# Designed miniproteins, single chains: the designs that were tried, part 27

Each design is a single chain, and the fold is of that chain. pLDDT is the mean over its residues in the fold that is shown.

## One batch from the design tools (miniprotein)

Design m915
Fold by ESMFold2-Fast:
Structure m915 (fold): chain A 95 residues (1-95)
Amino acid sequence: SMAELRRETERLRREARRLGDQANRLIDQLRTDNPTVQPQIDRMLSVMRSARDRRRRLDGVSPVGTLDGERDLLRAYRIALETAQRLQQMIKYLE
């Protein structure tokens, strides 16, 4: 139903905000602590920007399109967070 799609979209938006905040905080820490990982940071930022742009394009096109945009943004934020965590561990290992 339309009400179910709206509730799912709102849930995904809340999750995306949490993961996005976590990813951005860790990326900022990595950028400050080690400038040599800047290319990897730039790639993560590019992926997140592309997902935000896609979400914006799909928003309001259809309920399914809106949901797909939010789902893809959540996925992009999760991948960025996981990548940043792996980079942080590698940096600690090399130190």
Scores: mean pLDDT 83

Design m916
Fold by ESMFold2-Fast:
Structure m916 (fold): chain A 61 residues (1-61)
Amino acid sequence: MSKEEFNERLSKVDLSLYDPLHGVTVQDVVNWVKTNNITSLDEVKTFPQSIARRMLLESLK
């Protein structure tokens, strides 16, 4: 996946897909990705394993 394609797909992620009352949200992982200038799926996998990380990875396919 190209850097441009990754950023395009990231911008279209539905941030409401997973929002637990107590825990990591998809929005939290997306914010972490943007803050750290991450542009690859392998780098996203360095975020701690969570439902939110899994859902983001599935959305970025």
Scores: mean pLDDT 77

Design m917
Fold by ESMFold2-Fast:
Structure m917 (fold): chain A 83 residues (1-83)
Amino acid sequence: MEKIEKAKKVLEEGKKEAEKLEKGSDEVKQKLQKESSTLPIEEREKLGEKMEKNNNDINKSVAEIVLEESEKEAKKLEEEGKK
């Protein structure tokens, strides 16, 4: 029983770590949008979208790896919990 509970906590922690990586990307995007305030709003939005697509590819991949790794660890703990 304890191992099944630990498996759920491992999965939850993995999701939280993935969310932190996603939020970090959003903060960079917001900073760039503020710094480009000399540009028209439409141009700032297009620049933000382009930067988000390029930077999010890396951060999303890392977040996905963290989540998948946590899911594999949780599954392994669940199987061990059944003996």
Scores: mean pLDDT 63

Design m918
Fold by ESMFold2-Fast:
Structure m918 (fold): chain A 76 residues (1-76)
Amino acid sequence: SSKRSLCSSDLLNKLQDLNPSDTVVGDLCELLEDKPVGERSASEILFRLHLCDVPVKTLKQFTNGDITKIVQCLSP
């Protein structure tokens, strides 16, 4: 399975399933400041990906291109 080839339906279904903690928000915000991928939408997407049981180590491995594709597909 290719996590970097966008599967928007799968991601959207998982994003709707979970409730974040403030601690997780802080950690993901730090990751996004270190890896600027664009605006709050990117922050929210990565935050919700963490809640989809995607470990922080895996999120750190995402490139700006990977995150941009996710944000572009899931952007409002």
Scores: mean pLDDT 48

Design m919
Fold by ESMFold2-Fast:
Structure m919 (fold): chain A 81 residues (1-81)
Amino acid sequence: SLDEILEKFMSTLSPKEQEVLKEVYELILKLRKEGKSKEEILREATRKILELSKQYNLSEESTVKLLSAARETVEELTKEE
């Protein structure tokens, strides 16, 4: 489930990584409500993660974890599309 995915990732994330994931999660939900495609949501989420990772000086490992979390979140939300 979506909650299980979020709990799994949040338990492994630092406070800064958690804030990034929360912001990206809110963006994903917004785009989904606006009727954006899975591909567009993934593209926008990826862009947001890369921007925030640069702004907060996150490591490459942190960025990869956040990208994985975003991908799994989008896959769960767009299930059966």
Scores: mean pLDDT 81

Design m920
Fold by ESMFold2-Fast:
Structure m920 (fold): chain A 77 residues (1-77)
Amino acid sequence: SEVEKYAREKIKELRERINKVQDKLTPEQLKKISEIFKEFIDEVNKLIEDGSLTREKVDELYKKAIEKLKEIAPEIL
């Protein structure tokens, strides 16, 4: 499915953003970022399993994840 491929690309994009700055973050920031990343993946997977995944929902979840990440580590974004 094209929407699942899109969602996986967004997961990959977020992971790459985190990877590029992870060595500059405190252990506390890393833990919180890991939790936000896991939440994003879990929400996407839930939408896949209930058949309700859409590009718009992926975009909303991604935006929410980015906003949460920026609050914890402004330097990541």
Scores: mean pLDDT 84

Design m921
Fold by ESMFold2-Fast:
Structure m921 (fold): chain A 70 residues (1-70)
Amino acid sequence: DPVVELIRETVLRLPAGASPDEMVDAIAAYAAENDLPRSVVEAVADRLALTPEQRAALLAKYEALKAARA
């Protein structure tokens, strides 16, 4: 389950006081570094019930990190 693995490797490794922005940054960085497809990132946003603003920020950070790596 790539969605569950992404959550376990990112969100669940953050401290209890982590902000939504820190969660978004961790998810985007891990997904980009491990070449996970955008569909998995979108599925994680849906699973975590992110707000439209948080989802947009996540996808924007993910795409920017992928572009920077290429």
Scores: mean pLDDT 81

Design m922
Fold by ESMFold2-Fast:
Structure m922 (fold): chain A 86 residues (1-86)
Amino acid sequence: DALAEKVANEILEEIEKNPTDLSGIMDKLAEMLGEVVATHQLSPAEADAFQQRVNELLAEKYGLPKATPEDSLGEMIYRVMQKLAE
């Protein structure tokens, strides 16, 4: 779980630095997830579970509605960006 918290925190830092640069945030996310999958040799199911855990942590940190399995990381990032733009 420490790894998912680290990824969530790095994503939040990137959003706070560049709250309107969705493409840059998504590129950083893809890089981090690719490294996690490669380093830990995650199966597709394990990678999906990891992404869901990151979504849950993002929702918890910003007081958003609980993430569902249908919520993509990109959708959760977009919701955080919208909340910061208030």
Scores: mean pLDDT 72

Design m923
Fold by ESMFold2-Fast:
Structure m923 (fold): chain A 59 residues (1-59)
Amino acid sequence: MGEEIARRAAEAVEARDWARIRELLAELQARFPDAPPLTEEDMRRIAEAYRRAQEIAAK
């Protein structure tokens, strides 16, 4: 359910790799053309939520 995408987003945000973030956004738009376009800010929120969930799950 998008966990792989969220993981990739978290990795890109952690690396502060804007080029990879933009590649992921383009990939998501190509895969879900009818969905509203995601922004870099949305990617940050997804990455932060994913990291927080993973931290909780690891405990």
Scores: mean pLDDT 68

Design m924
Fold by ESMFold2-Fast:
Structure m924 (fold): chain A 106 residues (1-106)
Amino acid sequence: QLTSKEQSVIDRLKSLNQEELASKVQQCGKIKNKEERATCIAKTLVNEVSKFDASNEAKLELILNILQGTDIEDEAKNSLKPCTKEVSEKKFDECLVEKLTEVLTK
């Protein structure tokens, strides 16, 4: 069900001892549609960092740390950085979900 890119994210989360988050991402694998599944994964990761009282830059660093060593590391670094220009937390989160979904569906 999962693509190599999606599986690399789960493997990374397990290596970080983020077993609950890895389980939530794994549950997205039940979604048959590739774009909906990627959106589920992106939302799961963004929701995890959005609960922290931190700057958009710090939240981006947390996402990029999660994606370090995954199949999507370099593409995510390039695609997500512009999201820090969003002034609204909601717009920032929406930007991260959109760009992560695009990266996961390539």
Scores: mean pLDDT 85

Design m925
Fold by ESMFold2-Fast:
Structure m925 (fold): chain A 91 residues (1-91)
Amino acid sequence: MEWLAVVTGYFDTEEKAKEGGKAMAEAMRREGATEVWVSEPSKIKSSYGEYSVTVAGRFRTREQAERGGEAAAEAGLKAGATKVNVVVTPL
């Protein structure tokens, strides 16, 4: 059974969202993601930011997916995300 970690970061600017998405994807790859997908920044109306980016990583174990999701969340916050949401689910 493989596992998916999905991390969504919310940013005030499109530029921060692009950089955040790259940082989150690199964090997932460092934690052993076999595949990583990064969305284009989406303009949204929300109280926590005007742009969102979602990064999804595929992992062989639940523990790796949880670690990958946490690392991506930390990378997103460091890149200027005002809020980060993490979901880990079996495939």
Scores: mean pLDDT 85

Design m926
Fold by ESMFold2-Fast:
Structure m926 (fold): chain A 125 residues (1-125)
Amino acid sequence: MENIKKEAEKILKEGEAMREEVAAMLEEAERMLELMKENPELKEKAEELFARLQSLADLVLDHIDRAKKLIEQGKKSDPETFKKLMEQVKSLFQAAKVFFDEMQQVYDELKELADKLEREKKLSG
């Protein structure tokens, strides 16, 4: 039981950290999108990448929230039920990590477009 509770607490902490990173990435991505809106050639691609980033963020957050609800149910349940719920929690959290990794890849692509625009502006000034 103590090991299951510690594992659950670790997942909750990692989930909160991931949620904070998702929020920071979306805020910075929105800032990058605003910079690219003035360039017609980049605007459409930037909007597509941002939309994909938002969809992936929703998937990450949904899986984290579902894992949290299962942990709360497990804490109120008998040890055997908690153990079974923790297997589902691990699967949901692993899926959240996969979507988060995809989200980071999309974010990096959006950042490369923003960095290219900044370099072109510096060369033109």
Scores: mean pLDDT 86

Design m927
Fold by ESMFold2-Fast:
Structure m927 (fold): chain A 90 residues (1-90)
Amino acid sequence: GAKLTVTGASGTATSVTVTGEASSGTITAVAATVLGADGTPLGAASAAGSGSSATVTVPYTGAAGTVTVGVGGTLADGSTGSASTTVTTT
């Protein structure tokens, strides 16, 4: 099955934008959850995909600092993937 990786992530105090990329094939859906440094959920969002990459923006309100973004995706071949990254918000 295809793999999902995070190829880009950026954040502000009000949102985190994350891009997932499939190793092959098409992303049909992506979901992301933003966790604070203490593991507290700060926000979640989902987006539809139509190519080898999909971008989702998670709105939240929080203090500037380091957050963890977990990303899950569904691929056109029926497989699922997950990845995570860290983002420093200012």
Scores: mean pLDDT 77

Design m928
Fold by ESMFold2-Fast:
Structure m928 (fold): chain A 60 residues (1-60)
Amino acid sequence: SKLEEVLAYVRAHGGTITGRELAELLGKSQASVSRAMERLGLKSPLNEAEAVTLASVLLG
């Protein structure tokens, strides 16, 4: 699943991911990811829990 891909990416890259990298990984626009981050009160860089939460919102 894309959620497993997010977890694998975060773990391979020092425990964090930027909103830009998450957008590329999920096939979403950076604008869509930025809007979701603002609504959830999240800021780059995202930790594992934040990335999973944001990815879940963007995918469902």
Scores: mean pLDDT 84

Design m929
Fold by ESMFold2-Fast:
Structure m929 (fold): chain A 85 residues (1-85)
Amino acid sequence: SFFQQLYDEANARLNALEAQANQIRDTKGNTAAADQVKALVDQARAKLDQGVQYSAQRQYGKSYQLIQDSIRLGNQAADIIKQAQ
């Protein structure tokens, strides 16, 4: 479904952001930035999972809003990574 594809793409991006956070920690010692990114990624995953659950219940408006909230959190994580490089 469209929502499943959106979930898979968003989750793949969150995995990439977490990997980049680990690289910044390991190569630059910036543990504070890595911890902030991981916290945002965890929050984004929780909202994404809730969005999928609402989609399964055919509550598409709630699902879409939660997936958009997840994307916003992922964007915040990406901004932290960009500034920490």
Scores: mean pLDDT 85

Design m930
Fold by ESMFold2-Fast:
Structure m930 (fold): chain A 58 residues (1-58)
Amino acid sequence: SAAAQNVLDLLRALGAFDGHPHLTQAQLQAVSEQVVQEVGAAERDPAKLVAAAHKILA
């Protein structure tokens, strides 16, 4: 989705995946879709986005 692509781009810019260089593009997109489900499509707070991504990756 467009919302998940926006979240993926923000998460990449924030370094949220720097600890996970082995993740495929499909896995990164799946994490971003799950972040959208947890925080909502309009969320732009870096702390909330990174916290949600880290929770999903744990």
Scores: mean pLDDT 81

Design m931
Fold by ESMFold2-Fast:
Structure m931 (fold): chain A 76 residues (1-76)
Amino acid sequence: SLEEKIKELEKNIVSPESLKQLADAYFELARKLIEEGKKEEAVPYLEKAINYYTRVYGKDSPKVKEAKKLLEEAKK
């Protein structure tokens, strides 16, 4: 599952590539939660995705902007 993939990646955060994979996994989990109507549960995963995307790509990157837009939608 996506949740199991996240747990495995969290154990091995040692490189920019693993941070990217973890950010992608958090972002996809958040999207799934929003589709299920669990917007409040999606918020912490979007915040984690933004944090790791910022570390890998920088604060003005397209991935950070996309995740921030989804976070604003989840908070409504």
Scores: mean pLDDT 83

Design m932
Fold by ESMFold2-Fast:
Structure m932 (fold): chain A 96 residues (1-96)
Amino acid sequence: SAEAQRLIERAEELLREAIRLAEEAIAIVREGGDLAEARRLLLEAEIKIGIARIIVGVLQMLGQLSPAQRARLDRLIARADRLIAEARALIAEREA
């Protein structure tokens, strides 16, 4: 459906934004930059992945995802999770 396609596109957009924000947070920490800015970017990334997970969960419950679409979203979620975890660990190390 057109509505399901729009939700899939929104979830993908949110996941791509979360990946970008987490990568920016990692770069800031690695460059010895502002940890408050890195934490702000990480929080925004965490909010965006949370919303994307809700969208994906609803689409799965309604049977609106093809196997290919599910695999693509799962790969983006896995990538976002790894980058968020890395950013969080780097921030924690710098605050210790």
Scores: mean pLDDT 91

Design m933
Fold by ESMFold2-Fast:
Structure m933 (fold): chain A 87 residues (1-87)
Amino acid sequence: DKLKELEEEVKRILGIPIKSVEEAKAKGEKLVEIARELVELGEKEKARKIADMYKAAAEGLSEENPFEKEIGEVFLETAKRIEEILK
């Protein structure tokens, strides 16, 4: 089942710790591609939930920490890209 495979991949990706900005960007790229596949399967709400989760995660990061600030910007850009797919 393609949908189950995509949901398992989302859980796998979200469970991987982010050690660098490059890893955050790579993780975001994978989630954007999964969001496109979810939309193709008619699962727009599942794709929207990924964007909402990344927005919430960005809000939880410290603006005083330069690394967390940059990771938060990557999370917001990832969410924005998914929202553009949902238009």
Scores: mean pLDDT 85

Design m934
Fold by ESMFold2-Fast:
Structure m934 (fold): chain A 67 residues (1-67)
Amino acid sequence: MEAARLEKLQALSEREQETYEAWRVLTARGPASVADIARELGVSPATVSRHLDRLRARGVIDALVRT
């Protein structure tokens, strides 16, 4: 199951992969918001939100960070 996730990650852009890794690291430490990920990456929350929507659509993540 984790191997299938890695295959999906290879189909993502580098920026989408960076967003995914920041999401993984922050959610491992506790609840994370789009704003927390944006701060970690030094990008706008809108950029992170778009990347997370793409990751969700591809089935790479199973939960919304902002819910």
Scores: mean pLDDT 69

Design m935
Fold by ESMFold2-Fast:
Structure m935 (fold): chain A 119 residues (1-119)
Amino acid sequence: PVYPSREILEALEKLGSLTDEEVDRIVKVLDEFAKTGKLDISDLSPVEKAAVILLLSYAVNPSPEREAFLKKLFGEENYEKLKPAVDKIDRKKAQGYLLEKYINPGDSDVDRALAAFIG
């Protein structure tokens, strides 16, 4: 099990208050990842980055209990908007991306933030 850091817990608190515009940005990033296998989160806020990482983690190992948690976390309406984009994600590509960023986060602030959210 992954134990979230204090920073991740603070981001999680904000996930219940995502605007339609923030949800649309997350959907766009996930759709692009499903299409290209590349994740570009450079334009995302810290809370939007946390949302993307949580949704990728779910896509790697989906379960009814994890889905129920995400529905409570995001709210039912916003989760239903995110679900079609998440369902398009290739499990193996998501797993490879998360593992790579955990082992080798890279030099950018974005890569370091992703590694921190995974680890």
Scores: mean pLDDT 73

Design m936
Fold by ESMFold2-Fast:
Structure m936 (fold): chain A 92 residues (1-92)
Amino acid sequence: APPLTPDDWLVISTAEKIGENKYKVSTLSLGEDGSMIYKEVEVEVKDEEELIKKMIEESLNSLPYDPSSLKIVSKEVKKEGDKIIVQLIVRP
């Protein structure tokens, strides 16, 4: 993993299946300054690729910055049981 700066955010997004094409996405954003933001949304997606794209979009939109100004420094995607987890390091 690249070294963190004081302006970096660790974002952990978890998707849980709640219907045939419907997922609950829970996003926890942790700033290196000690800030914490939590957001939950429901999304409808056709496949896992679209789900991961929406999880990344919601992660960037959860932060108090213009999403177009944000850089994804690190991205990790994993499956744990029935859940998909996306971990991002995001830099303003």
Scores: mean pLDDT 81

Design m937
Fold by ESMFold2-Fast:
Structure m937 (fold): chain A 75 residues (1-75)
Amino acid sequence: MLEERRREALRILVPAEMMRLLMGEDHPISQKSYADAVEQARSLGLSPAQIRELRREARREAERRLRELFRSGEE
């Protein structure tokens, strides 16, 4: 049952992707937060391939949340 593990991993990865979007994905802090989040997800027993896929989902979710945040503040 990977749905619950998937959502738990997204809970870890989404904040790291938000940092990448806010600071810029080339920024060293963004790289560190991403690496830390990936290692946390690996501790959940996920394979590197599964983490890569979930990281892509987390990035889309982070973009959605940031867009709604900026949009909701001034409408």
Scores: mean pLDDT 74

Design m938
Fold by ESMFold2-Fast:
Structure m938 (fold): chain A 92 residues (1-92)
Amino acid sequence: RAELRARLRQLAQESRAAADASTDPRLSDSLRGISDAADRVLSLADQVSEETLRQALDLLEKSRQYTLQGDYSKSASYTTSAMLLVVSDLVE
């Protein structure tokens, strides 16, 4: 669990830094979305299963991959899926 928290924190920080460095508003907004989602997952890390954390991290990493490819629509879809997965675990 500590390793998953460290990776989520790293993903959030790197994505925010990249967003702040970007002059492209679409790229910046996409990266901020990933950073915000990673921060939310991290804030809920103690309330969800380790398996849910691992799956959410995988989805957010795929989201970033699509952002770097310029596919902002798929990136947003994966970010939304990660957040819905975490919320689903919380209500069960």
Scores: mean pLDDT 82

Design m939
Fold by ESMFold2-Fast:
Structure m939 (fold): chain A 89 residues (1-89)
Amino acid sequence: SREELDRRAREAARTLADLATELAKHEGTSVSKQRAYDTILGAYRRDPLGAARQMRGASLYIGKKVPSVRDRARETARLAAEIAEELER
């Protein structure tokens, strides 16, 4: 259902926001988890399919750059891919 997709999208956005903070730490910077979350979810609300595809790509990129979060990044990418597949119907 749409409600289930929205719930999964919020979950993916939260986990990707966490990954974004880990990438920032790895690169010697910082980013607001809340700002990252709001940005990701805002993109999803404007373009769900495009945003889901981008969330997958961003998660895989972070996993490649930050070995300590690689498994979490792969799982976030998998969740984003499942959302994109459901949206493509």
Scores: mean pLDDT 88

Design m940
Fold by ESMFold2-Fast:
Formats: C-alpha cells, sequence, structure tokens
Structure m940 (fold): chain A 76 residues (1-76)
C-alpha cells in the first residue's frame, strides 16, 4: 500500500535527521557516538526491511539509510 510506504519513508527521513542532530551534539564523545550510529543503523534497517515488498520505496529507503549513515560517520 503506497500510503504505508510513504509513511515509512517519512519516518526514515525523520529518524535520519534526529540521528544527525544527536551526532552533532555528542561528536566529541566516541562512546556515545558509536551508540548513536548503531541505533540509527538498526532503526533504519528495520524500516528498509518493512519496505522490501514496495520496490521503488525499498530502493529509496536504502538510499536514505546509506546517506544518513555516511553523514553520521563524517560527523562522528
Amino acid sequence: HMEEAQKLLEEARRLGDEAVRAAELIKSNPESGRDVLEAARKRLDEIVEKLKPYGEAYKEAQRIRDETLARLEEIL
């Protein structure tokens, strides 16, 4: 269902933005930085898995995940 896919994509973007903000606040603490990265990866992977049946939305979720994790690695 497209509405469900859109909601999950919006959730993924929101989670990504929240993770980036958290990383910026704690980037000087390596232990906390690892926790933020691992939590973001897990939560985004869960959304990606839920979107597997949706083709293009699945690809978009993977892109959001990968871009978010790359940004977190740059900050942390």
Scores: mean pLDDT 80

Design m941
Fold by ESMFold2-Fast:
Structure m941 (fold): chain A 75 residues (1-75)
Amino acid sequence: MIEELVKALLTGDEQRAREIIAKMSEEEQREAAEYIAKALEGKDTSTTVATLEKLTKDKDPKVAEFARYTLELLK
């Protein structure tokens, strides 16, 4: 699941990322956000950041909150 989410974020697949995030529990979302931030430390995050910024506007508050939290960790 986390690996599929990372791939969706790296490729800009907003629809796939949304579907994966929406199915995650609050704990799984926290763990995924922390994993993504650590995995991308010191790497080019431009595509991932752009995808997450779009997801912050998602109609599902769970998806939007995950995107905002992950963006804060990537700063």
Scores: mean pLDDT 81

Design m942
Fold by ESMFold2-Fast:
Formats: C-alpha cells, structure tokens, sequence
Structure m942 (fold): chain A 66 residues (1-66)
C-alpha cells in the first residue's frame, strides 16, 4: 500500500522543498512555482518531513495526504 503526498504552493513566488523520510533520505525535491504542486507516492506509514529550503515573498503551503 502507498500514500500520495501533495504539496501545493498557495503563496507568491517559488518554493524549493525537499520531502525527507525519518532516516534523512530525500524522497523527492523540487521547485514549486506560484500556484503549482509537487506530488510524491511513498510507502504507507512512511514518516515524511517537508523541508522548505527556499521561500517566496508570501508564504503559503498546503499539504494533502491521501
């Protein structure tokens, strides 16, 4: 079984993010433009941390897990 993690940029400008597991492995990374999103499929029950490495001038990220 897998979970889908979606990170959406609701702010202004670009966000650079990394999705990291509990052991520090980078599962996905990318730049999310204004109004964009990054979607990753991970094994069910994986502890995922969203690390914001660059932030646009107006902050606003949405996290959806399904």
Amino acid sequence: ATDTVTVSNLGRGDFRVELVDEDGNVLASGTIPEGGSLTVTVPAGTKVTVVVTEQGPVGGLRLDVT
Scores: mean pLDDT 78

Design m943
Fold by ESMFold2-Fast:
Structure m943 (fold): chain A 71 residues (1-71)
Amino acid sequence: GDPEKGKEIYDKYLKDVWGENGSGLGPDIRNLPEEELIKMLREGVPGTDVPNLGLTEEEAKAVVAYVKQLK
């Protein structure tokens, strides 16, 4: 994944849910397994504030690469 591209996607679509460091109003995404995070980003989580963004696998992997740099 490309963490720079992942940051752009995160800042545009996900920042309002998880904030600056991935631990905001939504589930803490920094501690999720990569496979679960990819699924969540591509499909959303029904009944939660996690949106279905329709991301490709490549775009979801870019976001994962960025998120795993957050502490």
Scores: mean pLDDT 66

Design m944
Fold by ESMFold2-Fast:
Structure m944 (fold): chain A 88 residues (1-88)
Amino acid sequence: MVAEKLEEIRRLVEEIVRLGEEYRRNKDNEEIRKELLERIKRLSDELHRLGQELVAAGHEEELAALEPLVRPADAVVEELADEIAALA
């Protein structure tokens, strides 16, 4: 169900925000950094899949809800832009 997938994305965003705060306190902690990058990649993959499904199904309102839902994670992603680029 779309609601279940939106809840999964919300949980990933919450995890990314929490890990981002922890990483800012302990920037030398490789384990936190790796976990944060893995969650960011997972969020990107889930958003890509859900976005394609919502577009194909014509769920325009649900698609519009993704941007504000993900916005808190965008700030963390921007802070880690160099590390994310190194993974590409």
Scores: mean pLDDT 76

Design m945
Fold by ESMFold2-Fast:
Structure m945 (fold): chain A 80 residues (1-80)
Amino acid sequence: SPPLSPTQTLLLLAAVEGEVFVAERMLASPAPNRALILRTLDSARALIDYIRANADLTPAQQARVDALSARIDALRAQVA
C-alpha cells in the first residue's frame, strides 16, 4: 500500500482524537453503554495501528500517537 500523505496522517490523527473524546464522554455518562464504548475504542485502535503501519511520523506525531494509544488502553481498562 502507498504511504499516507501528511494531510491523510493529520486527518486520521484527528479522527482518532475524536473517537477517544467520544469514548471518554460516553464513559462519563450516568448509564454508559459499555459495548458501544468498546466498539469505539476498537475503531480508534485500528486507526492507530493503520497510522503506525503506513505513516512516516514526525517526532511530534509519534508522541501524539503514543499518547492516544495510552488513552485508549486506559479507557479500555475502565470498561472491562
Scores: mean pLDDT 89

Design m946
Fold by ESMFold2-Fast:
Structure m946 (fold): chain A 72 residues (1-72)
Amino acid sequence: SLEERIQQLQRRIDELRRQRDALLRERDAILGDTSLPPDVREETLATLDRALEALDEEIRRLEEELRRLREE
């Protein structure tokens, strides 16, 4: 049903948002860690930023799908 599909998309979006929040917390921990060499810190942050960008893209895609379903 349309309702079931909407609920499935909402659950998937919520799952991805939890993953994003976890990565943001990890990013904040790295930013606060003064013991890391600058090169290691920059590479770790770059890796996290790429992962966050991928999650944001997936979330945007699913939110657009959800918006379209709600208009029908």
Scores: mean pLDDT 86

Design m947
Fold by ESMFold2-Fast:
Structure m947 (fold): chain A 86 residues (1-86)
Amino acid sequence: EEFDKYFEEKKKEIEELAEETAAILEALGREELAREARLEGEEAIGLIDIIRGLYNQGYITPEEAKKKIDKILKKFKEFAEELLAA
């Protein structure tokens, strides 16, 4: 239950970052990049759901799940920063 909340919190973190990034890009007239930010965020959230499934089935440990989620968050943050720099 508590660890399930962790997954939801990390999904929300990605969703919020994606929407903030997209809003900035739209304000700058970069509508195509704003769409890419939202799509990549949705993909990252999907990956977290897959990790949650693996954890719930007992295939990975809590530490492994957190490590995988950290990599997803890092990759998405780097992607968002690259879009904003473009």
Scores: mean pLDDT 86

Design m948
Fold by ESMFold2-Fast:
Structure m948 (fold): chain A 86 residues (1-86)
Amino acid sequence: SREEVERLLEALGFPEVIKEAILNDPELQELALELLRALEAGDTEKAEELLKELLERISELTGIKFDTSPESLKAAVRGAQISLSL
C-alpha cells in the first residue's frame, strides 16, 4: 500500500522531494514494495540489489546522484531493518 511505501521511504531516510517522486510514480512505488518484501523476508542481498535499482531509476528521473557502492547499500539496508524493527 501507499502507507507501507511511505514507511519504507522514511526508514531509508529519503528527503521529502525523493519520497514524493517515488509516491507519484507507480513503477517506482512497485519497486519500493518489492524492496519492502525482500526486507521483511530477511533477504538482505536482494534488498541491496532492489535498493540499487530504485536509486538508479530515481537518478535517471531527477538527475540526483546517489552513492550506490556496496558498502553504502549495505548500510542503508541495515538502517532500514533497524528502523522497521526487522
Scores: mean pLDDT 83

Design m949
Fold by ESMFold2-Fast:
Structure m949 (fold): chain A 91 residues (1-91)
Amino acid sequence: SEEEKNKKIKEAYKEALKVMRDGLAQKKSPKEVIKAALDTLLEVLEKNGVITPEEAEYLRLQKKYWESLPEEVQWVFALTLIKELEDFIKK
């Protein structure tokens, strides 16, 4: 059902958000924080069946391109992602 799918997506977002918050508290670089969070997000979504292994691999390849962006852009992305994850979880 859509309700079960949304619950699984929220679970993945909560795990990714925790990884981002822990990384920021440890003063990791934006690249490390984003990479760890996105890796966690994709792993949880694959394990709970929201995405297929093939879809996860495709998204991992696309993700590597964005991880190569300048640090200033990566910080804006990380902060925006945290806000978006928090807002989605509150729904």
Scores: mean pLDDT 76

